# Designs tried in a protein design run: designed miniproteins, single chains. Part 52

Each design is a single chain, and the fold is of that chain. pLDDT is the mean over its residues in the fold that is shown.

## One batch from the design tools (miniprotein)

Design m1802
Fold by ESMFold2-Fast:
Structure m1802 (fold): chain A 87 residues (1-87)
Amino acid sequence: LTPLQATEVEIGVLEIRAAVYDTIGDKYEKQGKFEEAVKSYRDAVEAYRRALELARADPGVPESTIRALEQGLADAEKKLKEAEKKA
């Protein structure tokens, strides 16, 4: 892998991690387990933040990738805030 390709793989892994935690959070929310939902959404937010830091640090990462990560982060942060109100 080139250095850029290695960075893109790491971003992809973090994005998958974020999606998994987001899905777990959604399941806990539907069960009324808001404290567990908060924990899962926090893990999703952390994964998106790490991915976004890596993407912004590498000028070779496409702007479309950065925009997708920014949207994912915003959505996860909104879910976290709503779950925290119910916890």
Scores: mean pLDDT 86

Design m1803
Fold by ESMFold2-Fast:
Structure m1803 (fold): chain A 62 residues (1-62)
Amino acid sequence: GISEEEVQKIGRELSKKTGITDSLEVLKLVAEELSKKYGIPLDIKESDSGAEIREKIDKYLS
């Protein structure tokens, strides 16, 4: 599984790389990166709230 530490690390790295500091936008980028890196089907929708995106990620946490 994916650790919470890995999720936080990816978020920090993406925020630094892109200059995006909005929590929802960073969380969307984290979800996309996790899908690519781990090959997992997170099924993130444009209408998803931060809580909904976080719930989808949490299903894959260790």
Scores: mean pLDDT 80

Design m1804
Fold by ESMFold2-Fast:
Structure m1804 (fold): chain A 97 residues (1-97)
Amino acid sequence: MAAERAVELALSFSDEEIEKIVEEAKRKLVEEEGVDENEARIAATTVLHLLIEYKQNAESDPEKAQLYKDYLVQLAKEDEVVRRMVEEIARLLEEKL
């Protein structure tokens, strides 16, 4: 749910805005929730790349965009740090809409 919401919301933002939101989410997870800095950095980098790739392909290659979305959804189910990162990103994107 949160991963699907994050990719949908990302379509309304520039790549630069998404990068700033991902950095803010990473900062909050490390500083406020005590997530390991290295784990948070890996999760943030992975989620950012998948969101940007989804956005870039959404209109020109919807099938490829769907694969990036499905991969993010699967990662969020398997990795707790990725899940928490995606939930915080989705929350921040909704607040800035």
Scores: mean pLDDT 86

Design m1805
Fold by ESMFold2-Fast:
Structure m1805 (fold): chain A 94 residues (1-94)
Amino acid sequence: MASKEEIKELIDKAFDEIIRLAEEAGYPETVRRIRAARDHLKALIDSGEVKTVEDAIELFKQVADVIMKHLPPELQEKVREIVDKAIEELKKLG
């Protein structure tokens, strides 16, 4: 199965794209929240609270839902596309 490093790398890439989108749109407080959520999710993977790709996908979806609530509808659609692509890549690791 996937290493912790591979799971974290895919999550980091997805969050980096979402951060760039939010920064370009002028949502610095949302960017701060996204960075905190990413760091927290990575800490859960490192601690062993998240052990499987399926667990990582579940938490990533929950975090993405919270982030989207702090963005306008047009950005929510773009974030959803980024999240869906990341989930498909995570599924290929499991």
Scores: mean pLDDT 81

Design m1806
Fold by ESMFold2-Fast:
Structure m1806 (fold): chain A 92 residues (1-92)
Amino acid sequence: MKVTVEAEAISDNEKYTIKVEGDATPEAAEKIRELVEKTAEAFSKGDYEKAAHYLRELLEVAGKYMKNAKVTIRVEDLKTGKKVEKTIEVPE
């Protein structure tokens, strides 16, 4: 099953976007959605330690349960419009 899960969070003057794409079972897709939402919530609260923890779990779940998994994290400075984006491909 092809899935795309995306969440956005705003903390101060920064916008965080977490996107996961790939092939997953419905059960794996639900776990991916939960972890993406938890990561975004942690960023919105400025809890970078929890955000990093959930992001690590997200990458492990994607690597274990997804095929052709692609995880993209984007940070945008809302004052300057500058964007930093990193994409991690997790092949099976």
Scores: mean pLDDT 81

Design m1807
Fold by ESMFold2-Fast:
Order: structure tokens, then C-alpha cells, then sequence
Structure m1807 (fold): chain A 108 residues (1-108)
């Protein structure tokens, strides 16, 4: 449904922003101690922030259609579902990469 896709993308944005904060906290902890790790974490944080911005843009587009009384077609719902599915896949990949950087940090 329209509400289901909207809720999924809003939750995705919240999860991405939460992950960005965790990545930044680890970067701050190692600031001045491991410049290579900090650089990798800051690059990953920027990637997650871009994903969150993309999720927010999709949420705004859906919200504006609902607000204006427009009903999403089955084709539009399929399009938004595909976009959200892709962003969820990318967030999972970023989470895996962050887990590897956490392991690397624990060895220092």
C-alpha cells in the first residue's frame, strides 16, 4: 500500500541517520590516533548520509502526492517499492562494511 511504502522509506531514513551517527562516533574516538581508519569512517558516514537524503526525497515525493489528494497508480507504487528495496539493500551493504571497520578498530 501507499502507507506501507511511506512507512518503509521513513524508517529507512531513520536507520540510515542512526548508522551515520554510530560511524561518526567511532571516527571521533580514533581522531588523531588512526588517520586511515578515520578517513574510511568519514567516507562511509558521507555515503550513509547521501542514502538518508535519497530516502527523505522519496518520502517527501510520496507525502506531497498524498497531501494533494493524488492516488498513486499501481505503476507508481511498484516504482517506489523498487527504489526503497534498492536503498535497503545498499544500507545492508554499508552496515556490513561498518562492521568490518569496527573489527579493524578493535585490533588497534
Amino acid sequence: SEEEIYNRVVNLSLLARSLALEIQRLADKYKGKNPELVKELEELSREVQRLADQADAIAEEIFNKIKNGEKLSPEELEKYKAQVDELERRLNEISRRFAELVKKAEKE
Scores: mean pLDDT 88

Design m1808
Fold by ESMFold2-Fast:
Structure m1808 (fold): chain A 62 residues (1-62)
Amino acid sequence: GMTKSEKEALEILKKEGYDEEEATKAIREVVSRNYFELSRLSDEEKVKELVERSKEILEKKK
């Protein structure tokens, strides 16, 4: 299941107009590739990094 920070990042991406399925996959990819780095961040910093890095993945697909 999604963590609280992952859910908050998903809601931000949805509000900005990204597709829920694509945004969810992007968040999961960021988490899988950067698990230990993200685990050292505060919840607030984690949400920011999840949003920014997921956007990079989503924009490259356009």
Scores: mean pLDDT 84

Design m1809
Fold by ESMFold2-Fast:
Structure m1809 (fold): chain A 63 residues (1-63)
Amino acid sequence: APLSSPESIGRAIAVTLRDKLGPDASEEERRAWLEQVRAALREAGYPDDFIDAVLAEIERELA
């Protein structure tokens, strides 16, 4: 099933963030989006360890 793991969700979000931010995005803009993702996942009821894994994958993909 798609988007069932933190890695799959993180990769999907990273693709979207690359499209939205573009190549010249500042570190501050990237941080703001990562905080929005964290807040959205927390509000959706995901546990902290799952959220941390998603964010780690996003940061890996954006590196």
Scores: mean pLDDT 78

Design m1810
Fold by ESMFold2-Fast:
Structure m1810 (fold): chain A 84 residues (1-84)
Amino acid sequence: SAMAELQAATKEKLGELLSLIKKVYQLVQGDEAAQQQFNAIVARYDAQLTALGEAQDFAGAIATLEAAIRDVEAFEAQVKAALA
C-alpha cells in the first residue's frame, strides 16, 4: 500500500540521517563550538520529526528528513573546509 511504502521510505531516510549525524559528531570531536552548533541543528530536526511521528504524517516526515539530510551535509562540508 502507499502508506506502507511511505513508512518504509521514512525508516530508510531516518537511518541515512542517523549515519550522517554520527559521522559529523566524529568530525567535530574536540571542537566545542562546532558541537554546540551541530547540537542545535540536531535538536531542531528531532523536535520536528517527533511532532510529525505523533501526527503519523509520514509524507511530512520524509520532506523533513530530506531537509535534515541536506542541512547536515551542508554542515559537514563547512566543517571539512575549516579543517583543510
Scores: mean pLDDT 88

Design m1811
Fold by ESMFold2-Fast:
Formats: sequence, structure tokens, C-alpha cells
Structure m1811 (fold): chain A 71 residues (1-71)
Amino acid sequence: SEEQEALKLYVKEIDEVIELGQKNPSWTLEQIAEILEKKIEELEKEGKYIAAKKLREFLEIVREMAQILQS
């Protein structure tokens, strides 16, 4: 289903961001958020709106965490 394909894309994008974070431990959560924004834009350009929406929800969590850790 479209929802199952969207979930697979979402998981793939999250796994890639986690791997990048592990390889770049000096990166801030705000820098990770910027990478997520670019991935969301790419998915939307490809018409993959359900995956983009899921990734956007994750981006909001990352931004909230960044605010807590910088306080």
C-alpha cells in the first residue's frame, strides 16, 4: 500500500540521519534538523507526501529536543 511504502521511506531516511549523526558527533541537533528539512523537500518534489509528512513530524521533535538541550 502507499502507506507501507511511505513508512519504508520514512524509516530509510531516519536510519540515514542517525548514521550521519553517529559519524558526525560534533553536529548539533539544529544541523540535523537542517538535513531533515532538505530530505523533506526532496520527498515532496518526488510526490511522496505521506513520507514527507511523517519526517516533518520527526523534525518537530528534533527541534523541541534542541531547544531543551540549549536551555
Scores: mean pLDDT 82

Design m1812
Fold by ESMFold2-Fast:
Structure m1812 (fold): chain A 85 residues (1-85)
Amino acid sequence: SKEQFEKLKEALMEVKNTPVESFPKELHEIIELLQKAAVYLEQKDYDGAIEELEKAKKLALEQKNEALAKTLDAAIEVLEKGKGF
């Protein structure tokens, strides 16, 4: 939905505006990928944003953080649906 898309944009912008050092060290690479996704999203490059989120999801799965991987998968679906307008 448009509401889910707007909430996701707000969440990614908040992550972008938060120093990576504010997050646990094991999440730094994932957070940097989310910050790149936010930059692409601001540029309306939805494909670039999705690619960075897919990289973040892969890294979350490698770290066995299944909850984060599921959250990132849901975010990817929201962007893929939003891209259809």
Scores: mean pLDDT 84

Design m1813
Fold by ESMFold2-Fast:
Structure m1813 (fold): chain A 100 residues (1-100)
Amino acid sequence: SAKEEELKRKIRLLAYELVKEGKLSEEFVKIGGILAPLDVLRKISEGEIEISEEEREFLEERIKAFQAKHGLPVTGKLDDATTKQIIELLKKDPSLIDEL
């Protein structure tokens, strides 16, 4: 949808800014910034980055779908178990970052 593409563009721009400003979390710096979009999503989930209610609902539904697909607790949040699973998948296939 147009709203999905707009949100993905927003996340990519925020990820670019985090890399440029040296504000990536230490965990993601170790991986060379490839996971910068995931760090943005985590910061949104933790309330460090503000998004609209519609964008938040859309992200929560995507996270829930991911959690259900991978047999994780369906919390709708990028909790530690969910983040670890995403990182393990991205280590095997980095192109999956484009789906986040």
Scores: mean pLDDT 71

Design m1814
Fold by ESMFold2-Fast:
Structure m1814 (fold): chain A 76 residues (1-76)
Amino acid sequence: RPPRLSRLEFEILREIAVRSREGPVSLREIAERLGVSQSTVSRIARRLAARGYVEVDEERRTVSLSPEVRARLAAR
């Protein structure tokens, strides 16, 4: 369980976890899937990155789950 995350932060982290299996994910794609603005995803992704859950590439506007956290969130 992600500690001290809001509902939206948890849903964004979950979406990143699922989609980053295929490589880095566009912030816009996550925003569209969750029905929120790209600025909201960017803001929350930076907070998740500060906690070590994700890695944000600001130049490419992509995000990926950190390999260590991904292993913990994967079933099995």
Scores: mean pLDDT 75

Design m1815
Fold by ESMFold2-Fast:
Structure m1815 (fold): chain A 64 residues (1-64)
Amino acid sequence: SLKEKIVEKANKNIAINTAKILARRHRMTPEEIAALDDVEKVLELAERFGNETIKKYAEKILKE
């Protein structure tokens, strides 16, 4: 449904924005932070820094 698609888009944006905040805290480069528009790279970042919350969010988005 349209409502489900809106929720999925919101969840994706939350995961990406949260990952970018985490990347900034770990002093990643601007280029690496820009690459976090890709949910797969968000998942890799979450696994690298042990952030289970972002990992679960990214996995849920990739699952559809």
Scores: mean pLDDT 74

Design m1816
Fold by ESMFold2-Fast:
Structure m1816 (fold): chain A 73 residues (1-73)
Amino acid sequence: SREEILKELERLAKEAEELAARSTDPELKAQALELASTAKRVIKLMEEGKISEEEARKLLEEIREHLEEIKAA
C-alpha cells in the first residue's frame, strides 16, 4: 500500500542518515547522505501526487539495493 511504501522510505532514509552519522569515511558518509536525500525526495513526490505507487515501489527497491551496497563497502 501507499502507507507501507511511505513508512519503508522513511525507515530507509533514517537508516541511511544513521549510517552516515556513524561513518568516519567521507565517501561512505556522502553516499549515505545522498541516499537519504533521494528517499526523502521520493516521499515528497508521493505526497504531492507526482509519482504513482508503482513508480514509488520501484524507487524504493532501488534505494534498498543501494543502501545494502553502501553497507557492504
Scores: mean pLDDT 86

Design m1817
Fold by ESMFold2-Fast:
Structure m1817 (fold): chain A 81 residues (1-81)
Amino acid sequence: STIRQIGRNSDDATQAAISRFVQAVYDQSDASTIQQLLRQVRDNINRYGSDEARAMFSTMTDQQIIDQARQVAAERAAFIA
């Protein structure tokens, strides 16, 4: 997934932001919390990400990113269980 690919190739701060966002989606946090964490992910990618990472995120809607995070969260839950 795009989120996993970016996460692997990102700085520690961006990886931490992605992990917090994915965890909030897994925990079924309220929409405002998920949106706040998604803004933090977008901000970190805009500040520290590659041109390729910025291009990928600029073409994705918030809902598409949340859907990918839900997929990643489900895979993590299955691995930990």
Scores: mean pLDDT 75

Design m1818
Fold by ESMFold2-Fast:
Structure m1818 (fold): chain A 82 residues (1-82)
Amino acid sequence: MDPLIEEALKLLEEAKPYITEESYKKAKELLEQARRAAEEGDYATALRLIGEAFRVLAEGSKDEELKKKLEETAEGLFAWAE
């Protein structure tokens, strides 16, 4: 498994108490899609999907500090995906 996807899944579980159930489910689906893309060698798509997952988590976040961290992570992933 890509270490980035493993880290993203860990952050998803850590963020779970601070986000909506809908955002959690959608982000998890996006991370599973990212994992499949990475397994097929499409790392650009995997990075984009990880970024989208973090954006969804930020939108569903109830904590301002967590929201800012998730938004910054998403922006970084989109920039790195090229």
Scores: mean pLDDT 75

Design m1819
Fold by ESMFold2-Fast:
Structure m1819 (fold): chain A 75 residues (1-75)
Amino acid sequence: AEAEAQRRADELSVQGMVKAGELAKEILDGERGEKELSQPAKNLKISLDDFGWRDAIERLLKMGELGKKRLEEAA
């Protein structure tokens, strides 16, 4: 039971990392004018604007890549 609960928590955390990377990618695609941003992506971009959003986006993209790699290793 404990191991299954921990596995589920880890899976949700990894999915959160992948989601963060997807939102970061969407923001970059929006900057190129290729796609309209979703509301979560717009909210994230606004929250990052005061702190140099490009550096924050690069960090989130790396986090998403790490999440995808962890999902592949767990499969």
Scores: mean pLDDT 69

Design m1820
Fold by ESMFold2-Fast:
Structure m1820 (fold): chain A 94 residues (1-94)
Amino acid sequence: TEELVEEARKLLEEAKEYLEQAKKAFSQKKYEEAIRYAQKAIELARRAMKLAREALKIDPNNEEAREILEEASGIQSQAEQLIVDAQEQLEKQR
């Protein structure tokens, strides 16, 4: 219950850090590095969502678990878009 939410929160924060690293790499035109960081962010976000869903099965009214699920979903979407954008830039890179 509380342990699931705490672990999900830690994974969410780590996913946020990797997404920020992916964004920085993208801004520096390090597109392959940006893709690797974004993939890591997606992996961690998916793990956070899994734990948050498990917590919600135990307590459907757990607001913190819902917030983690929403934030992790947002990170996944942003990271997936960044991978698409980075792949397009790699195709254009000389």
Scores: mean pLDDT 89

Design m1821
Fold by ESMFold2-Fast:
Structure m1821 (fold): chain A 61 residues (1-61)
Amino acid sequence: SAMEEAALEAAKNALAYTKETKDASAGRSVGGMALRFAEEAGSEEAIRIAREALDLADSLK
């Protein structure tokens, strides 16, 4: 669905942003928002990528 595609794009963007900025706080914020959107959309792929963004942000501690 269009919502699942949008959630996947948001999750990919959150992961890319976290990799580029290396800012734990910013990464948690965008990753958390992307995860919420992915869960509401029901996209397992988007949930996985959003969780990768959050895990990366936590590793930057």
Scores: mean pLDDT 85

Design m1822
Fold by ESMFold2-Fast:
Structure m1822 (fold): chain A 67 residues (1-67)
Amino acid sequence: MPSVEELLKELERIGKELLSLLPDYTEIKDMVDWIIKQVKDGKLSREQLLTIVTAMRDLLEEVKRAV
């Protein structure tokens, strides 16, 4: 099972890749920053973070196929 720290690094990486492909969608950065804050504040579990990272990874793959 990946650690919270590993999942946060993966989330930041996915967010950066999405922004490089979709630079006008600045809301992606705001969403990623918000999720990181919720994890830092103890409001998101590792399991919830894993679900979010998985969904964002799937989104990144769809965007890569479209570009």
Scores: mean pLDDT 80

Design m1823
Fold by ESMFold2-Fast:
Structure m1823 (fold): chain A 100 residues (1-100)
Amino acid sequence: SINQIIIETEMTVGAMLLYTATQVIVNPDDEKKQQLFNLVVEFSEEVQKLLDKAKENNDIQTAQKALSMAESLLTTIQTGSDDQVIAAVNDFIAQIKQML
């Protein structure tokens, strides 16, 4: 199921991503932002692998949405202020939870 695929992706990358995201939300700095950036890249790579294997339209659409959201977050981490990064991280977490 889609939920199983997303859960498996979260289990491989998600725990570290959520932990690092929480650290950025509480007190952003360049090191934490770089760690979060690297974890979002890993998340995107795992989602791309799932997209490449996806056979059902619903799985394809969910993976494409997750990739688009990750790309938006990566751009904000690189170009945004601390407040914009915090807002983008909170939005990313909320949207991922809605997809589960």
Scores: mean pLDDT 78

Design m1824
Fold by ESMFold2-Fast:
Structure m1824 (fold): chain A 57 residues (1-57)
Amino acid sequence: GVAAAEAIGAGLRAGLSNEEILARVEEEQPLSDEERAALLTGDVEARERLGVRLAIA
């Protein structure tokens, strides 16, 4: 949803750690194992792509 996508975008802009971004996103909605991996091990582009996907889902 939009709130989870906003959490990713805000976290990236603020320079938060992957773990901090993950915690904030999971407050808004549960994530799949693939989505959690994208936040924890993906690059910035992968996290931005996940944000777009969550915004339109």
Scores: mean pLDDT 77

Design m1825
Fold by ESMFold2-Fast:
Structure m1825 (fold): chain A 85 residues (1-85)
Amino acid sequence: SSLLEKVELMEKGIELVLESARDWLARNQASPEQVALLEQTIRRIREKVREIREMAKKGVSEEEITKQYREILLDLAAAIKAIRA
């Protein structure tokens, strides 16, 4: 229960970051290339989040789930930085 609640909170946090990136591109005359990179990143991140949710349902440890989310957040931060450059 508490682990799945933490997973749900992480999913919501990731979606807020993705929405912030979309808002930034909309305000800054984003190129089609920047938009395509963001949409590709959104698809990749959402699929990875689904995998982690399934791992949590299968009883994978909170420590391992936390490590997987840390990796997603680092990848997301790097991708957003590249898109905004």
Scores: mean pLDDT 81

Design m1826
Fold by ESMFold2-Fast:
Structure m1826 (fold): chain A 94 residues (1-94)
Amino acid sequence: MSAEEIKKKIMELLKELTKALKEKASQEEIFKIVERLVEEVKKNMPEKLAEAFERLAKKAKEEIKKDPSKMEEYVDRVLAAAYTLTEEYLDEQK
C-alpha cells in the first residue's frame, strides 16, 4: 500500500468512528471500528507505534466498559491519537 492509500483508509475509519459516535451507535459497534483502526495501524506502522496505539485503544475500551458515560471522552482520545500518528508518520514518508 502507498502512504496515500494507508492515510485514506485510516481517515475513512476515523470518519466512520466519528459518525458512529454522533449517531449514538452501540458500544459493540464503536469497539469494532476501534479494533479495525488498531488492525490497520498494526499492518502499516512501526511495531512500537502500533503497540502504543493498541494499549491506548485497550485502555479506552476498558474505561468505557466501566463507565459508558465516558465513551465520547475516550473515543475522542483514540481519534486524536490515530490522527496524530497517521499525520506524523505518513508525512515523514513523503
Scores: mean pLDDT 81

Design m1827
Fold by ESMFold2-Fast:
Structure m1827 (fold): chain A 81 residues (1-81)
Amino acid sequence: SGGVIVPRELTTLEEVRAYIREQVEKNPELKKAVTDEDLEWLAEVAARILRENPDVEAVQVIVSIDENGKITAAVALPILR
């Protein structure tokens, strides 16, 4: 499955959303699987983790994609320095 690492330097939801969009566009498998609703949800979760946890350096988002190219599950993992 595809994944994205969101770094702590992205401090706003808008910045996180733009970054995830750019990473998705660079990965053909993610571009096919990630809908606008998926991207918004991923951005909100990652931004919240970074905002609420100052010791987190990045958030790793891992997604599971089914045989139809749709996201069926996602996990957001905080990465500590």
Scores: mean pLDDT 78

Design m1828
Fold by ESMFold2-Fast:
Structure m1828 (fold): chain A 78 residues (1-78)
Amino acid sequence: SKEEKYREGLEDLIDALLAYFKKHDPQLAEEIQKIRDEAKTPEEAVEGILRLLEKHNPALAEAFRRQIDYLKAEAEKE
């Protein structure tokens, strides 16, 4: 379904973010992982991560939001 494709895209995006921060900011990676583990859905996880990123790096939060918008647009094509 469109929702399933969107959620799979969100999980992949979270995995990429975690891989990046594990190399560049391990403490932020731990915070992101905790948000992911506590979230009931990928959508809840990305909303929590977006709020965390807005506090620490607003430019990265904007890039993350643009990627979420892209994934949603791609899912809508199905």
Scores: mean pLDDT 83

Design m1829
Fold by ESMFold2-Fast:
Formats: C-alpha cells, sequence, structure tokens
Structure m1829 (fold): chain A 101 residues (1-101)
C-alpha cells in the first residue's frame, strides 16, 4: 500500500540522518549517506500526495539547518532542502549527479 511505502521511506530517512551524524569525520561515508538521504527524501516527496506534508519536509530541513551547531551537518541539510525545493517545483526525480556535495 502507499501508506506502507511511505512508512518504510520514513524509517529509511531516520536511519540515513543517523548515518550522517555518525559519519561526520568520514568523508566517503558521509557523502554516501547524504546522497542516499536526498534520493530517499526525493522519492518520498514524489510519492506523498499531501502537498502540505511535502512542503513540511523542506521546511523542517531548512529550520534544522539553522539550529544545528555543526557547520558540516548544517550545510548538508541546507543543500538537501534546496535540492528538494527543485523536486517540489519540477515534479522530477533527482539524479546522483544533482546531489554532489
Amino acid sequence: SLEKELEELQEKINELLSALVDNLDNKEKFEEAFTNLVLTLSEYLLLEEDEERREMVVKILKEKSELIDNKKLAEALKKAADLLEKVLKSGKPLTKEDIKL
């Protein structure tokens, strides 16, 4: 079901956010976690039919990027929010090339 797919994507997003925090000192793993996070968030936005929920994801990422003390993590979340705004406007999925940090 759509609800089940959205729940699985939400769980994956939470795991990938944890992976970003855990790998702040590992460039390769951080970049991999970031790419997978943005791709998963992009998939969520394209699958989510509720416009308010889609807009809320981008808003939360922007707000968290302003509140987070770690500059590397804050810049990554801001980059994610900017990329997801492009998904919201275009309705098109992101590629791995679009996500380079």
Scores: mean pLDDT 84

Design m1830
Fold by ESMFold2-Fast:
Structure m1830 (fold): chain A 96 residues (1-96)
Amino acid sequence: MEEELKEILEIVREVAPHLSEELQEYLAELFLEWAKEKEITNKELRRKLIERIAKALEGFPVTKELLDKLFEILSTKEPLVSVEELREIVQKLLEE
């Protein structure tokens, strides 16, 4: 768990350097928990999904509460979500 979290955090820091360190760590923790629940063990697929999430969050105000709600919705969906679909989810969460 600890080694996997460090690997995910390194990717998050690379693809979302504009987020605070606290938000980067929180995103890494939520992503790893979600990935384990969805049985996503492939390193390249994990990187691709983190990159999609980071890209989808660009231009939006990111908070821990927003990340919690985003991963709650992602838990109900198939893991191969597009950037466009992720952006639509983020926008709807911010409108409520």
Scores: mean pLDDT 81

Design m1831
Fold by ESMFold2-Fast:
Structure m1831 (fold): chain A 88 residues (1-88)
Amino acid sequence: GEISNLAKTLIEKLLKLLSPEEAIENLSTLLNKVCSEELAKKIIPLLKEAVKKGNIDEAATILDTCIKQSNEEEGKEFLKQSLESLDK
């Protein structure tokens, strides 16, 4: 879907530009803006593990699922804004 494709593209770009730790921090900031505090606390450790393993598809699926459980339109907008910021 559009969200999973945007998430995958964002993760791939972050990992090319940043360390895995910095990429995780960037994605955690996004999740804390889109998801409830309780959901973010559960998802961030799973996302961290997927990114550290280099499993971009798993990390993208985690982001897609979290966004769909929270605010799909707001999450999609934050993904687009994050991608635009990296392209500037």
Scores: mean pLDDT 82

Design m1832
Fold by ESMFold2-Fast:
Structure m1832 (fold): chain A 79 residues (1-79)
Amino acid sequence: DLVAEAEAHGRRAFDLLPPEQRKELIADLDAAVSAARDTAEMYRNLAAVYRKWAQRLKDSVPEAAAHLERLAGLLEELA
């Protein structure tokens, strides 16, 4: 189940993030969802946000970055 795998990676990544960075990520995700016209675009927009955040976090929180990269790939498959 791609959705269940995506949810698990997302939950793990969020657990690893400091509260301030979690707040910023949530704001980026809310904007991505609001910009989408359909479900496929929503998944593509969310994947782009998670991939951007994975790159931002790769040196400071590499485990969170790895989970976000996997999550982005799964969302691209769902789109």
Scores: mean pLDDT 84

Design m1833
Fold by ESMFold2-Fast:
Structure m1833 (fold): chain A 73 residues (1-73)
Amino acid sequence: TSIGERALKLGEELKELGKKTGDPEVEKLGEEALKYGKEALEAAKAGDVKAAIANLLRVIGLKIEAEKLLKKK
């Protein structure tokens, strides 16, 4: 599985988590993660490995933030 495909899948999972929790902050993080996941996939398809990795790291960061928010509630 490519870096772009992994990033998109993680973004989709975080968006679903936001919908499931009904938390507006988690929903916003999920929407941002999906956006960066799509950007990572497009970068990977274009052969821009640096951009693909950068966007994957952004998705991972957003997932960590969402997990921290859910643990505080």
Scores: mean pLDDT 83

Design m1834
Fold by ESMFold2-Fast:
Structure m1834 (fold): chain A 75 residues (1-75)
Amino acid sequence: PTPEQRARVIANGYGVKPSEERIDEVAKRAGVSRPVAYAAIAVLETGADITPEQLAKALGVSVETVRRALEAARA
């Protein structure tokens, strides 16, 4: 699959089940939408070999938005 297709599968939570509360907390903390927060959590939990740039392109957001979401998910 392309990096974009892989990111969409990850963003849709293939194989991961973060809680709704955690998704909401990460979204609020990073100032991002819930799907972006979910994708960041999924990437960290799966250890996927996807760059912030690839994830940003797949989600249609800026790379800085993705970086903020990843930072919030790690905290």
Scores: mean pLDDT 74

Design m1835
Fold by ESMFold2-Fast:
Structure m1835 (fold): chain A 80 residues (1-80)
Amino acid sequence: EEFEKKEKEIGKILQEAVDRINKAKTPEDIAKYAREAVKKISEITGVEVDYSEIENMTKDEAIELLRKAAGEALEKYKES
């Protein structure tokens, strides 16, 4: 089932990104890990996700953005 495969892939991306963001020592690393995760989610689902605000996010804001982006991308993919 294609949806299950995408869900698992996104789940792994989220887990790795959240872990990296929590371990990040600079705002630059937070933005980098969040941006990389959003790009991977968009590539896997084919859904465009806005990540323009990542540059000045706190760890909590970046993690929340990623969870929201993953949820929206999966929901749109499921509707397709």
Scores: mean pLDDT 76

Design m1836
Fold by ESMFold2-Fast:
Structure m1836 (fold): chain A 71 residues (1-71)
Amino acid sequence: SEVEEERRQLEAFEKEKEKIIEELKEYYMTVEKLPEEKAEERAKVVVDTALALHRIGLEILEELARRRAER
């Protein structure tokens, strides 16, 4: 189901959070030419925001599934 798929993606993202931050930091340093400190801060903000959005998305999908089950 869509809910189960989003839940698995969120769990995987949370488990690999530190690795994803490191990869994004490298991207910002090499592609966007940001200083290391700024690249790290941006990577952390982006990852934290993405996790928050995934959690909200999962809540929306679960609510929609619940409403469908009530009909």
Scores: mean pLDDT 80

